# Designed miniproteins, single chains, continued (5), part 3

Each design is a single chain, and the fold is of that chain. pLDDT is the mean over its residues in the fold that is shown.

## One batch from the design tools (miniprotein)

Design m16070
Fold by ESMFold2-Fast:
Structure m16070 (fold): chain A 67 residues (1-67)
Amino acid sequence: MPTLTITVERLDENGNVSSTRTVTVPLADAQETLRQMLDSLPAGRYRVTVTNDEGHVGEDLLEKPAK
């Protein structure tokens, strides 16, 4: 079964990685897992990397504003 590896890295004010969370999930569960992970994150800047089993990598920067 194809899988995705999702890595969420919290970035500090200088852009350095302060914490890392990595999960590998079946492709069918990946969208829901990513949504739940992102929804659970506190306010801050994050780098999200998604790697499939073929080695294709998608990377994005996410900023969760404090209200």
Scores: mean pLDDT 78

Design m16071
Fold by ESMFold2-Fast:
Structure m16071 (fold): chain A 67 residues (1-67)
Amino acid sequence: MGMKSIRVVSAALRLVHERGYENTTPRDIAEEAGLSVREAEEALGESVRTLLEAIAAFLDTLGVKGK
């Protein structure tokens, strides 16, 4: 995978770390990565939802997002 996938993943991790996954949308991630929602969705496809689910599980394990 190319730069788009790396940018989207990096942006997702930053935004989730800053404001939690519940306040992070695919559009917010795309904008942070410097991509359109279309580009982010195409780069990750269905993986964007899987990524958010994985991040949610990770944060839940750490308790970092609070309640």
Scores: mean pLDDT 68

Design m16072
Fold by ESMFold2-Fast:
Structure m16072 (fold): chain A 83 residues (1-83)
Amino acid sequence: REKVRELIKSLYPSLTDEEIDELLATQGELRVLESILADALHRGMLNDTLIDELIEVAKELLEKGDTRAQKIIDYLNKLKEIR
């Protein structure tokens, strides 16, 4: 999907389009999203803009029927609440 691909390219510019497509095909969008969130937290890269982008990706996944994405949305909303 465009949003998850754009996010990966922004955070990991050394990855090729083919590598990103293979990652999404083999791991799935939810697992890739979880990995991005974990990496961003460990690296101190998690800002409001990135949180909003992660929420948008998770919402699209939820709309596709992946109910597990709701937990990611809830977690990210809690992170935005802390100022």
Scores: mean pLDDT 77

Design m16073
Fold by ESMFold2-Fast:
Structure m16073 (fold): chain A 76 residues (1-76)
Amino acid sequence: DPLVQEIGRAASKLPEENALILEPFIVALAAEAPREYILALAKKAASQLDAPEEVKQALTSEDLETVLEAVKRMAE
């Protein structure tokens, strides 16, 4: 899945600590896990990440597209 590969590459450009925190979310996304489970992992990651407040708030969204955009922005 090109989207999963893009997000995986984005995470690989982050500090090691942030990349490790996002790994369960990326694995669940690649495995096509239920939406609720993927969103729960994003919320858990947001509580552990060292990132701007806007990014953390986006990661706690109920909109998966908003969560995916937040992960991509972190890698810029």
Scores: mean pLDDT 78

Design m16074
Fold by ESMFold2-Fast:
Structure m16074 (fold): chain A 86 residues (1-86)
Amino acid sequence: SDSELLSQMDTLEQNIQTLSQNLINGKLSIQEAQSKIDQLQKQYDNIKKQAQEINASKDTMYRVIMLGASIGLLQMYLTVLKKEEE
């Protein structure tokens, strides 16, 4: 349902914000951060599939795109952190 999809998106957004803060504050190992990003990606893939299946509104689809972009930026940042450990 639309309501369930929006709830899942809110949860994913909260998880992205929590991971971002923990990464910035140095509270996560590289391995823990990668594991958490992988979990966010799985949550995102489920949300994207549901949004496509229900032909979600343009506003909802825009939010899906922005969530995917946020996860991509976290992965890019983690890649930089991994190179700094070399």
Scores: mean pLDDT 87

Design m16075
Fold by ESMFold2-Fast:
Structure m16075 (fold): chain A 96 residues (1-96)
Amino acid sequence: MKEVITVSVRVHATPEQREAVEAVHELTKKAAADSPNSVGVGPIRRVSPDTYEVEVSFYTKDDAIQGAELAIRAAESAGARVAEESLRNLEKLRKE
């Protein structure tokens, strides 16, 4: 049995950018499927009117960091802004 590491990525997007946020989720799932240490990618969740959350879970810290970074890059490419808290939490995980 392996321990599971979960990273939550929050993005700011208007309702008009919903399709872009869904594309981020699909790209993140695709990237996770290629990793042997992937546990899964959670469903995209609307946590406020302008904020969406994607959780990525992996058996290793490095793969969890890579998955979160891919989700962040996909969000930026789609025109969504990543929440500052998610960026700070990722930096914390990298330093631990």
Scores: mean pLDDT 72

Design m16076
Fold by ESMFold2-Fast:
Structure m16076 (fold): chain A 76 residues (1-76)
Amino acid sequence: MEAVEELRRRKAIGVYVGGLSREEIKEKIREAAEEAKREGRSLAVVADDEEEAKLAREAAKELGVDAPVFTVRELQ
């Protein structure tokens, strides 16, 4: 399934965190979560691999953000 299609189906704002540091991932998720809340939509995160996806899940949990995290492979 295409990444765009999955995000649209969930009525979510998509944020791609590939190639980012742990701190950059956390900040990008925080900013995207504020935008999603403003629009009354959920947030979905896309990472390049499972290692980055794990960091994104941990960042979302620390921020109190309920967002699914996908790898590019899971959306192919």
Scores: mean pLDDT 74

Design m16077
Fold by ESMFold2-Fast:
Structure m16077 (fold): chain A 87 residues (1-87)
Amino acid sequence: SMEEILKQIEEEVKALIVALAEGDLARARAHLARLEELATQLPPEHKAILLEMIARMREILDRAAEIPPEEAARQVAALWKEWYERV
């Protein structure tokens, strides 16, 4: 169901934020890959919005080694809040 997919997306985003806060970029990238898979199961409108957010999250991950871990985590959390308000 859509409810189950959205719950899994939320769990993966929370795990991604934790991994970033801990400086574990490999684990963060694994959770991002899981989000991309889950996005394919959403209706087209929601899928497009989430894929745009995932692209922005990837940009943050690409710069994560250059910024404090807590800042990378905060930026991803802000993107997730924006996405959640648009869905």
Scores: mean pLDDT 85

Design m16078
Fold by ESMFold2-Fast:
Structure m16078 (fold): chain A 88 residues (1-88)
Amino acid sequence: GLPLLLKQLRDEGVKYLKEKGASDEDIEKFKNAKTLDEMIDILRESLSPEDRKALAEQNRKNIEELKKQGLLTDEDVKRAEEIVERLA
């Protein structure tokens, strides 16, 4: 469901922040973000527009894979796509 997708967004976001050389402070802020809005804001501040588009594309692939496995409802997919759009 959506919680699994949000966990994947957090895990992929942490990975991308580390790979792109974000500060330890920004990585910790992202790990400790309690809302989706906080997560998106940190990614927008810490990553270039190109890197955010790459992360959004990775999340689209994760959504498709989870949908293929029957782990996401159509409503979960719609919510997830809205998240990806905000990230890009």
Scores: mean pLDDT 79

Design m16079
Fold by ESMFold2-Fast:
Structure m16079 (fold): chain A 87 residues (1-87)
Amino acid sequence: AEAEAKIKKANDVVSEAASESDAEDRRQLAEAAGEYEKTVKEAKKGTPDQSAATIIAAAEKLTAFADEVRERTQKRKEEEARRAEEE
């Protein structure tokens, strides 16, 4: 239940970040999502408790990376706005 909720949240955050990011950040997000899916698949072969902890940690790492992409997008928008105001 908890691990499933974390998986859903990570996927949602990655999708949201990808929709606003440039092509390079989108490519990096896809690579990170692929590594995350591989980690989840391997973790499911372990004990339930260890698997849940590993999945949660991997989901949090992916979410943090997606947040970094969103932060870069925000900084880019702020720079563009600043340049537009400078005329």
Scores: mean pLDDT 76

Design m16080
Fold by ESMFold2-Fast:
Structure m16080 (fold): chain A 92 residues (1-92)
Amino acid sequence: GYEDAKKAIDIGIEALEETIKLEKEAGNKEEALLVEEYLGLLEIVRGILNLDPSLPAEYYIETVIKLLEQAAAEVSHPEPLLKAIEKIKEIK
């Protein structure tokens, strides 16, 4: 339930933060800013989970995967995001 959703969100946030760092180090500032937008969205999703724990964990897990897939399509270094997606899929 809640713990599975929280784990998916936490994995996603860590992967987005790693991707931001990699893109900044590579000089891809525009891509890093785009990933920061996805990080902001995922922090909102975490806020919703804390306010409404009655929603099935699957909705949160699927939302995190979709956001990470979208971010991965927009960056030069998608490897942390792709690895996170595979880890999250193992939760369910």
Scores: mean pLDDT 86

Design m16081
Fold by ESMFold2-Fast:
Structure m16081 (fold): chain A 69 residues (1-69)
Amino acid sequence: SSSDKKLLEEAEKLLADPRLTPEQKARLQEAVDYYLENVNSSDVSVVVGAKLYLIGEILDVELYLEKLK
């Protein structure tokens, strides 16, 4: 879906941000990898869980960057 594309694009943009620590990048990358492994699962609860995990890590990073302003 278009929302899934935007989610991955936002994660990719954040992974390229030089303000992120290597640890923050590793956590976000792990969430991206988990999402890509599970997004096409036949189990809806697994798909929803993977999407929420990715959203949570994106929000954590965005809140961190907001505090730097």
Scores: mean pLDDT 85

Design m16082
Fold by ESMFold2-Fast:
Structure m16082 (fold): chain A 57 residues (1-57)
Amino acid sequence: SEARRAQLEAQIEAERASLEALAQAFVDLGFPEELARRVAQMIVDLSIELLERALSL
């Protein structure tokens, strides 16, 4: 459905936008900045991959 596609596309953009906030959350927990950025990127990339797979169904 068009509504489902729009919702998934909006969620993908929300995941992209969350990268800096997620990295900062890990830094605030005491993790080194480089590790925090790397882990945040991995989480965001995986979330986007799952949402893009859902779009192809």
Scores: mean pLDDT 85

Design m16083
Fold by ESMFold2-Fast:
Structure m16083 (fold): chain A 78 residues (1-78)
Amino acid sequence: MDLGRRMAAFAAEEVERYRPQIDPKLAQEAIDLLRKARDDPSLFDEQSGKFLKLAIENPELGKAMRAAAARTEAWVAE
């Protein structure tokens, strides 16, 4: 389950990096969901599902998600 937690960690970092391009409340909500998914494996699916719904409703999160996906792919390839 290291992969899922690593993905959530990268996603939280990318949302933080793109924070100036995202509504502050939306960015904080997304980061909180991703950090909960990272820190509690038993809540991973629930918190990740909430984050995905938030991202579908808010396309501005899409850039951060694409960056996180690229970082995860690079990490897996190493």
Scores: mean pLDDT 76

Design m16084
Fold by ESMFold2-Fast:
Parts: C-alpha cells; structure tokens; sequence
Structure m16084 (fold): chain A 100 residues (1-100)
C-alpha cells in the first residue's frame, strides 16, 4: 500500500528527529528507548514483517544496550542505532511492496 509506505516514511522521519535530539543531549538510554519504540510502532504498522526480522532487531538492540552499559563510545552507539532504524525502515518498505 502506497499510503502505508507514506505512513512508515513519516514514522521514520519522526524517530530520526527524536534520535538526533537524544544524540545532542548525549542521552544514550533515551536513544535506545527511541529505537525500541520505533520497532514497536513498525510492528503495529507492518504486521506482515517476519518474526525473524523483528528478532534480529531485538537482538541488535539488546547487544547495543549491553555495550552502552559496559561503557562503549556513545558516538558508536548512536551511529549503530541510526543504522538499525534505517535498516528497519528499508526492510519494512520492501515487505509492504512484496505484499501488494
């Protein structure tokens, strides 16, 4: 659905802005929560998204949260969260297109 892709794009832009604001405030925990919330919203909008894709995103978020708690570079965590959100967006778009 073209309308569904447009809603997903608006969601992606909204969460990118939230992630940028968290990065400006050096709020690593907030950034992780933003990415978790994005996955939750993508799952609601795109229920056709495979459980394997959802699990891969959840596993990556868990690994990033662990690395952040262990004192990993905040810039690396923010960059990886941005890449994860981008990958989720692109993957969800592909699954919407395959269903139509």
Amino acid sequence: SEEKIKKLEELYKKYLKKLEEAKKNNDIQGAIEIAKDFLKEVKKLVPELPESVVKAAEDQLEALEKRAKEGADPEEIFDQLGMLIGWLYATAVDYIKKKS
Scores: mean pLDDT 87

Design m16085
Fold by ESMFold2-Fast:
Structure m16085 (fold): chain A 79 residues (1-79)
Amino acid sequence: SREEDIRLAVETARQIGDDAVAALKAAGKNDLAEKYQSRIDELVKRAEEALESGNYDEAVQAVRDLIAVAGEARKEAKA
């Protein structure tokens, strides 16, 4: 179902975000890791709340935003 597909996407995006934060910590960028963790947690909450309310378009957008933020964090880890 669309709900099951989006739930899987949220979980996958959370994992991508967690890995990006871990990369920042491994690079010694603890302050950036904390800031990105906060942004990721807010987006995960937004996606979960949207999914629970049946707002699938908002949940998908939150997943996209989360992946984008994780990508920014990954880039910062390599800088």
Scores: mean pLDDT 89

Design m16086
Fold by ESMFold2-Fast:
Structure m16086 (fold): chain A 97 residues (1-97)
Amino acid sequence: MDVEEAIKALEELARVAMDPNATDEQIREALLKVPGVTEEDADFILKLMKTVKDPRERAAVALRAALSLAMSQITDPEEVEKLREHAERLIAEIEAA
């Protein structure tokens, strides 16, 4: 999968995870769009998110987990670094809000 598709999927996940009106089903769907995230991974990440009280921390947990899985699908080190940099910026923006 193209690194740009992975970046777009992480941006959508950040948006959905930060939305207080988003359902578990919508968050799960956003997680599944991230390359490397299986149905079992999405269910586990959702369970982890429910242990976190702060919405920003919850979104950051989802993004970090999804990033790790997406990075495992990319073989080009330059594309892996691009994905990591973009995801870390998204997490920093969420944590600063």
Scores: mean pLDDT 82

Design m16087
Fold by ESMFold2-Fast:
Structure m16087 (fold): chain A 60 residues (1-60)
Amino acid sequence: SPDETRRGDEASRLVEEGTRDIDRLRDDMLRRGGSPEDIDREARRIGDETGRRANELLDS
């Protein structure tokens, strides 16, 4: 349906935005001398939040 297509497009955009946010975060934290452990923890947090939002859109 058009609504399913719209939700799929929105979920795809959220995943793309989340990937860009993670890339930006990694670059910023590396520039600041962040530890690999701290970088991985923050990246995982963003990934989990992005996945949760995408799933909410698809399940709506």
Scores: mean pLDDT 82

Design m16088
Fold by ESMFold2-Fast:
Structure m16088 (fold): chain A 83 residues (1-83)
Amino acid sequence: SQDILMSMMTMYAHRENISASAIRVTKLDNDSYLVEIRVSSTDGLDFLGKTIEIDGKKLKATDVKITKLDDGNYLLEVTFEPI
């Protein structure tokens, strides 16, 4: 389940020609997930409102936090909640 979330996010970045590296996926309360990836750019990346199906459960990205890192890359924190 967590591998599917990470794979979807990294594949989406790849389609936008953005380098992405996996950091972690954290399962939160209420079957929500926090996905953290490191990306080379945020231009063209819009995860807010995106939906994913995992193990018959539909999840929606309800929050996106972006932090610029000292190396010129960005930490992207996306929260997925069940719908």
Scores: mean pLDDT 82

Design m16089
Fold by ESMFold2-Fast:
Structure m16089 (fold): chain A 114 residues (1-114)
Amino acid sequence: MAVDMAAIALYLGASREQAKEIAKLARELEKNVPKNTTRPSRLPLVAYAKGKISLEEAKRLAETGIDTPAFLGPLLGLSDEEVKLLTRLADFPEKYVSEENRKEAEKIVEELEK
């Protein structure tokens, strides 16, 4: 999740610093939410990368595991087309993000281990 979220943030034009904060939050969510229960929502993290919400709001919404893009889209100020694109990016990042963005995201996640 952390590498995918960082790569999506970079693809959407977020700064490296914003991508690193998103990767850090994604790692915290992965450690604190059991994978066999509810997955945290990725759309709030992507909305933060777009500058639509605060990091605290993104964390709170992601922790709820809201999986309704139609509900989150209007709340986050996203169009229906943006919601569809961002949902696809969250589900299949490898189809949309470049190899360069993926490698940079991997470096960002490695920096969190230091």
Scores: mean pLDDT 71

Design m16090
Fold by ESMFold2-Fast:
Structure m16090 (fold): chain A 97 residues (1-97)
Amino acid sequence: SRKKEEEREKELAELVEKKGKEASKLAREKAREMGLPEKVIEMAEKLGLVGLQGLLAKHLQETGIEEEEVIRKIIEEKVEEAAELAVEKALELYEKE
């Protein structure tokens, strides 16, 4: 039914937000451990969720996967990669003036 599809979309969005917050926190912690400037640490934290969303969108576009269980696993597996990309992007933006 349409209600089940809407419930699945909501649960998936909630999972992305939850894991995106974990990626943001991990990005902040990694940047702090590296001794990066406060502006870079703050930017890395803000980019964590966006990084996770981007990695998920790219993977789904490239693979065409629609299976909820597989999508959930991809979200969980991409948290660390999203955090690392957030730190790299924050450094790039900081150096660009």
Scores: mean pLDDT 79

Design m16091
Fold by ESMFold2-Fast:
Order: C-alpha cells, then sequence, then structure tokens
Structure m16091 (fold): chain A 80 residues (1-80)
C-alpha cells in the first residue's frame, strides 16, 4: 500500500536524521571517553537498524525505524 510505503520512507528518514544528531552530540557534547563509547554503541545500533529497514519490506522498515528512533531518543537523554 502507498500509505505503508510512505510511512516507512518517512520513519527511516527520521531515524537516519536523529541518528546523525546523536553522532554530532557524541562528537561535540560528550565530556568524557565513557560517554563517547556509550553513544558510539547507540549510533552503530541506529545505523544498523536503518540499513536493515532500508533493505526490508515496508512493514519491517517501520519496525526497525521505530526501534532506531527510540535508541536516538535514549542517546539524547543520556547526554542530559
Amino acid sequence: SMELERKAAVLLSAAAILGAGVYFDMKTKAKDEEKKKELEKKVKEIRDLVLKGAKGDPETAIKYAEEAIKLAEEGFKFLE
């Protein structure tokens, strides 16, 4: 369905942008090496989920994108 395909594309794009934001925060805001390592792990997981979603069907893409967005939100909160 066009709705499912559109939703998948939007969520994957959002996940990729948010993942890039976590990467930027890791490089610029992380004050110590331990925080950098934890954020690097989250960035890698987000990237892997987005790549898997991009290769899958729209339903699978939505699930992976939503998981990646959740990880990005956790990454931003970790820097508080």
Scores: mean pLDDT 84

Design m16092
Fold by ESMFold2-Fast:
Structure m16092 (fold): chain A 85 residues (1-85)
Amino acid sequence: SAAKEEEERKKLFEEKIAKFKELAKAAGKEVVILDSPKAESLKEAAKLLEQGIKAALNMLPEEELSEEEKAELAEFEKEYEEKLK
């Protein structure tokens, strides 16, 4: 179902945004994310956000991310990729 898939993708995107915001807040940084109004835009935004998260994590000192937070992010990335398939 197209509607179901679109809703699931929106949910996954929102979860990814929420995780990134949590990590940014822990590092004392502000996150600005552009809204995506369309399904194709959501897919593109998700890809850009994934690259942004990866870049941001490389910029954050390891001390700003606990072992638990790193494990949680890794688990979320795995779940996100599995659901996207």
Scores: mean pLDDT 57

Design m16093
Fold by ESMFold2-Fast:
Structure m16093 (fold): chain A 106 residues (1-106)
Amino acid sequence: DDVVAALVKLAETILAGGGGFDLEDAGIRTTPDGTTRLYSPENRVAAEVPGEGLPGLFARIAELLREAGHDELAALAEELARMYEGGASAEQLLELARRILEAAAA
């Protein structure tokens, strides 16, 4: 599942960055037309949103995960969207990243 693989890579990138991350390393790119995309480790588009930024992208990821039956991962992606909308500490992002990896391994 490209969406699960992309979310796992994002979580691994957050952990490696101590709660911060480079967007490119996380597989996130913004195109010249203003579309924000998340890419899988295999360079396939896992999720995209027009001009909504990171909170909108993470909300879209949650929708796609829920449609695929990954309800726990969807709830964690919704939490990630809320953290980027309201601001979050590095410690909160690290804990959420660990929870994403644990849920994806199940």
Scores: mean pLDDT 82

Design m16094
Fold by ESMFold2-Fast:
Structure m16094 (fold): chain A 68 residues (1-68)
Amino acid sequence: MSQEERSALGRELVARAEAGEPVTGAEIGEAFGLDDSGAEAIARAGGGKTADTVLDGAQALRALEAAG
């Protein structure tokens, strides 16, 4: 994935989180080019248990902040 494609995906994930749509740490990790352990770490920063845990809007925004 290109840096431009990642930036676009990151902006989409922020918009989804602000709208209260489900977001996972794995999706954020893909947008920021993190490995599985990095995706789990940002999910935990948002209050999730694993990279596959569905985050609410506030949790997803915290995870996105931790990733960027």
Scores: mean pLDDT 79

Design m16095
Fold by ESMFold2-Fast:
Structure m16095 (fold): chain A 73 residues (1-73)
Amino acid sequence: MLDELIDKLSEISKTPKEKWYELVEQGVTEEELEAYLRAGLAGQRLIETNKPESEEERRIAEELRPLGEELEK
């Protein structure tokens, strides 16, 4: 459920859970958060391996860049 998704996002991003709940209240959907989590996991993996594993993972990260910019404010 949403709470579990936010727990994972908070853990990976090191952003407080409250920040993610604020985004949901502002209209960010659970689907968008799931996509961001997938992109975050892909980015983390690329940093750790120092090489891209999948073009799809990179495309997802690029498509979610505007959401990432909002979270970094």
Scores: mean pLDDT 64

Design m16096
Fold by ESMFold2-Fast:
Structure m16096 (fold): chain A 73 residues (1-73)
Amino acid sequence: SGREKVRQLARAIGEGVRIGEEAAREGLSPEEARRRAEERFADWPEELREVAGRWAEMEAAIRHALAARRAAL
């Protein structure tokens, strides 16, 4: 059902964000965050793996940008 698809996508987003947060805390690049998410969820459907990877990359990039801005202040 559409509800189940939305639930799966929401979970993929949440897992991606969590991995991106952890990767950024470890000083890893956005590309490394995406790779980590893709490896962790290699057995997931391609669509959900891509979503998790994209959100991990985006979250890590945002956190690095915010940290750089704070350091420049």
Scores: mean pLDDT 87

Design m16097
Fold by ESMFold2-Fast:
Structure m16097 (fold): chain A 123 residues (1-123)
Amino acid sequence: MKELRDEFKKAVETLSDEELLERIGELFQRAVKELSDKEIISLTFYLGAILAANDVPLELRVRVAKLFVETLIKAGKPLDVIKAAIASFVLGYRFEKGFSDEALREINAIEQAALDVVEKALA
């Protein structure tokens, strides 16, 4: 867990755009194999917080949310775990950015995009 958090932090601080998405994808594939459901939920909170703290663009945060949700679906994670991971990611963002109208709009965009991936997978 600590090693994965350190690797996510390093990626967010040093990589951008497509390289960041590719690295996050690799780290999440590793996380679903190595971590418990509770640890994955904790990890998505941390990821939401560090992306917000490093002012990663909204469009990239949305793509990160979609990517981890797709990874959890492909790994066969239960719907309650996936929804908890989405909620945790959004809460991590709120922890850093607070409750401004801009932060609420960004939260809504991230949450809706993540939930749309879940809905399409259930159809």
Scores: mean pLDDT 82

Design m16098
Fold by ESMFold2-Fast:
Structure m16098 (fold): chain A 63 residues (1-63)
Amino acid sequence: DEEAAEEFFLHLRALTLSRYQNVYGFTTISMGNQLRDTAISKGYSRISNLAQNTIENAKKYLS
């Protein structure tokens, strides 16, 4: 559903742009994995790609 896709975009945007300590690292990776897997199960490939990008960015800051 496009409405669900829009909600996912807003969540990914919040995760990607967040500067809050508790959102980065484990929380961002955990939520990113959940969003990616859910998007894949729903067939939202564009959203799964955005979730993967968020995960990779969070991992970069943890290393």
Scores: mean pLDDT 65

Design m16099
Fold by ESMFold2-Fast:
Structure m16099 (fold): chain A 110 residues (1-110)
Amino acid sequence: AYEELERGILRRAEEFEAAGLSPEELLEEILKESDEELKKGIISVLEDAIERKKKNPSLPEEELRRETALKIAIIAASYGKDAYRLGGAVLRLLRLGVSYEELKEWLEKA
């Protein structure tokens, strides 16, 4: 169920917070498993989040962060990658104040 996947993402994000991972270390966790096709998928989800926020500025920030992380986790799982690790790292980066635009730029330059 999506609720189980979401709980797993939340737990991994909390583990990254407890471990004190920097934004650079969190980005490395994303890149570790991200081939070109997965990177394109993640970038597409980030572009959707940017557009949704622009069209609905009143959308709850944490709701969009969790939904974005969940969509990325689903894509990661479809490529046989660690969905919780990738989703949790994305969620933690967004909670640290990294924008969707900044994260997209970092992935495009990687």
Scores: mean pLDDT 86

Design m16100
Fold by ESMFold2-Fast:
Structure m16100 (fold): chain A 98 residues (1-98)
Amino acid sequence: MPSSEQMVRQTRSMYSRSVVIMQDINRQTQDPSMVQTSQQYMNQIRSQIVQAEDFVRQHDNVGVQQSIQNMGDILYQMGVQMDNPEIINISNRVRQIS
């Protein structure tokens, strides 16, 4: 079982992969509304990672798990809205970390 610090590192890696995928989608779609929506989701995900890192410093393992689960849920919603199976796959992997 990974430590809370390892879980957050794995989650950050998944976030970085999702950013690359979303940047590629936004470049291809050329739809300003979809770009704005994806940016809002990515900002929410980044907020959850920051919260998870803060919970690690506080030794709040429940807070870490909750933040990772919230990130997984946001990634899933984004993947569904963007119709992107890779983002949905990343969301499932993030949920397995917590």
Scores: mean pLDDT 82

Design m16101
Fold by ESMFold2-Fast:
Structure m16101 (fold): chain A 68 residues (1-68)
Amino acid sequence: SKEEEAKKVAREGARQALRAIQQGKLDEAVRILTKTIEQVSKITGLSPNEAHGRVTVALQEERERAER
């Protein structure tokens, strides 16, 4: 489904962005997050603001997984 595809894209983008942040590559992290938000928006048909919210949730979930 589009929802499952969007969740997969958001999670992978979140993982890549978190790795970039940990390496001090802030410009790369911003690039990854921007591209991920655009991809989620295209897949779901949601506005960029709504897609941003979904990617933010994925970032939080991936951070929690790394801390477990």
Scores: mean pLDDT 85

Design m16102
Fold by ESMFold2-Fast:
Structure m16102 (fold): chain A 92 residues (1-92)
Amino acid sequence: AIIEVEVYVDGKLASRKLVTASTPEQAAREAADWAVEEAKRLGKPVTVVIKAPTREMAELAARILEEKFTAAGLRVVSVRVEGTTVTVDVEP
């Protein structure tokens, strides 16, 4: 399974990662872990965009990402799933 993760600051692409894993759940978890680290590193409001190969995987990634951001002490402002794309707005 492959997931693309993009992190935006003020509408500008700050960083991007392609995550590859043997299972959808593992790919989603690795993508979320990386996004949490990036949000913490940047220390600014960010928009995280996840592009998944299927809608089911996008919905899974959205849930895992929201859980991991919240557990990390970051504020999840919004979560949107549109087809295979997930958009999450996060504040420090």
Scores: mean pLDDT 84

Design m16103
Fold by ESMFold2-Fast:
Structure m16103 (fold): chain A 101 residues (1-101)
Amino acid sequence: SEGLEKAREAYLKLLGDYERIAELAGVSPETAKNALLGLKEVPLEVRTRVYVALALLLYRLGVSPEDILEFLRLMLEKMGVPEEDIERILEAVRRALEELE
């Protein structure tokens, strides 16, 4: 999908800038990196804030809300995040994106 490719390209540009994601999420850069890469267990509430911050930055880079939600679902599924946690994270992301217009 063209939209998914755009989301992936935007995400790759943000991967080098964990400080920006961390600042927006209210967490440390290490915590943001761990949540996004699945390298270490992060509490659901903290993980949710990191994914909301990532979604808002993807939106500012011109990715549509629909493509952001699909991209994040695929990313979380690939990392083996439980479905219950995926649904809770994506609900928070959807709500944040709806507040942007």
Scores: mean pLDDT 84

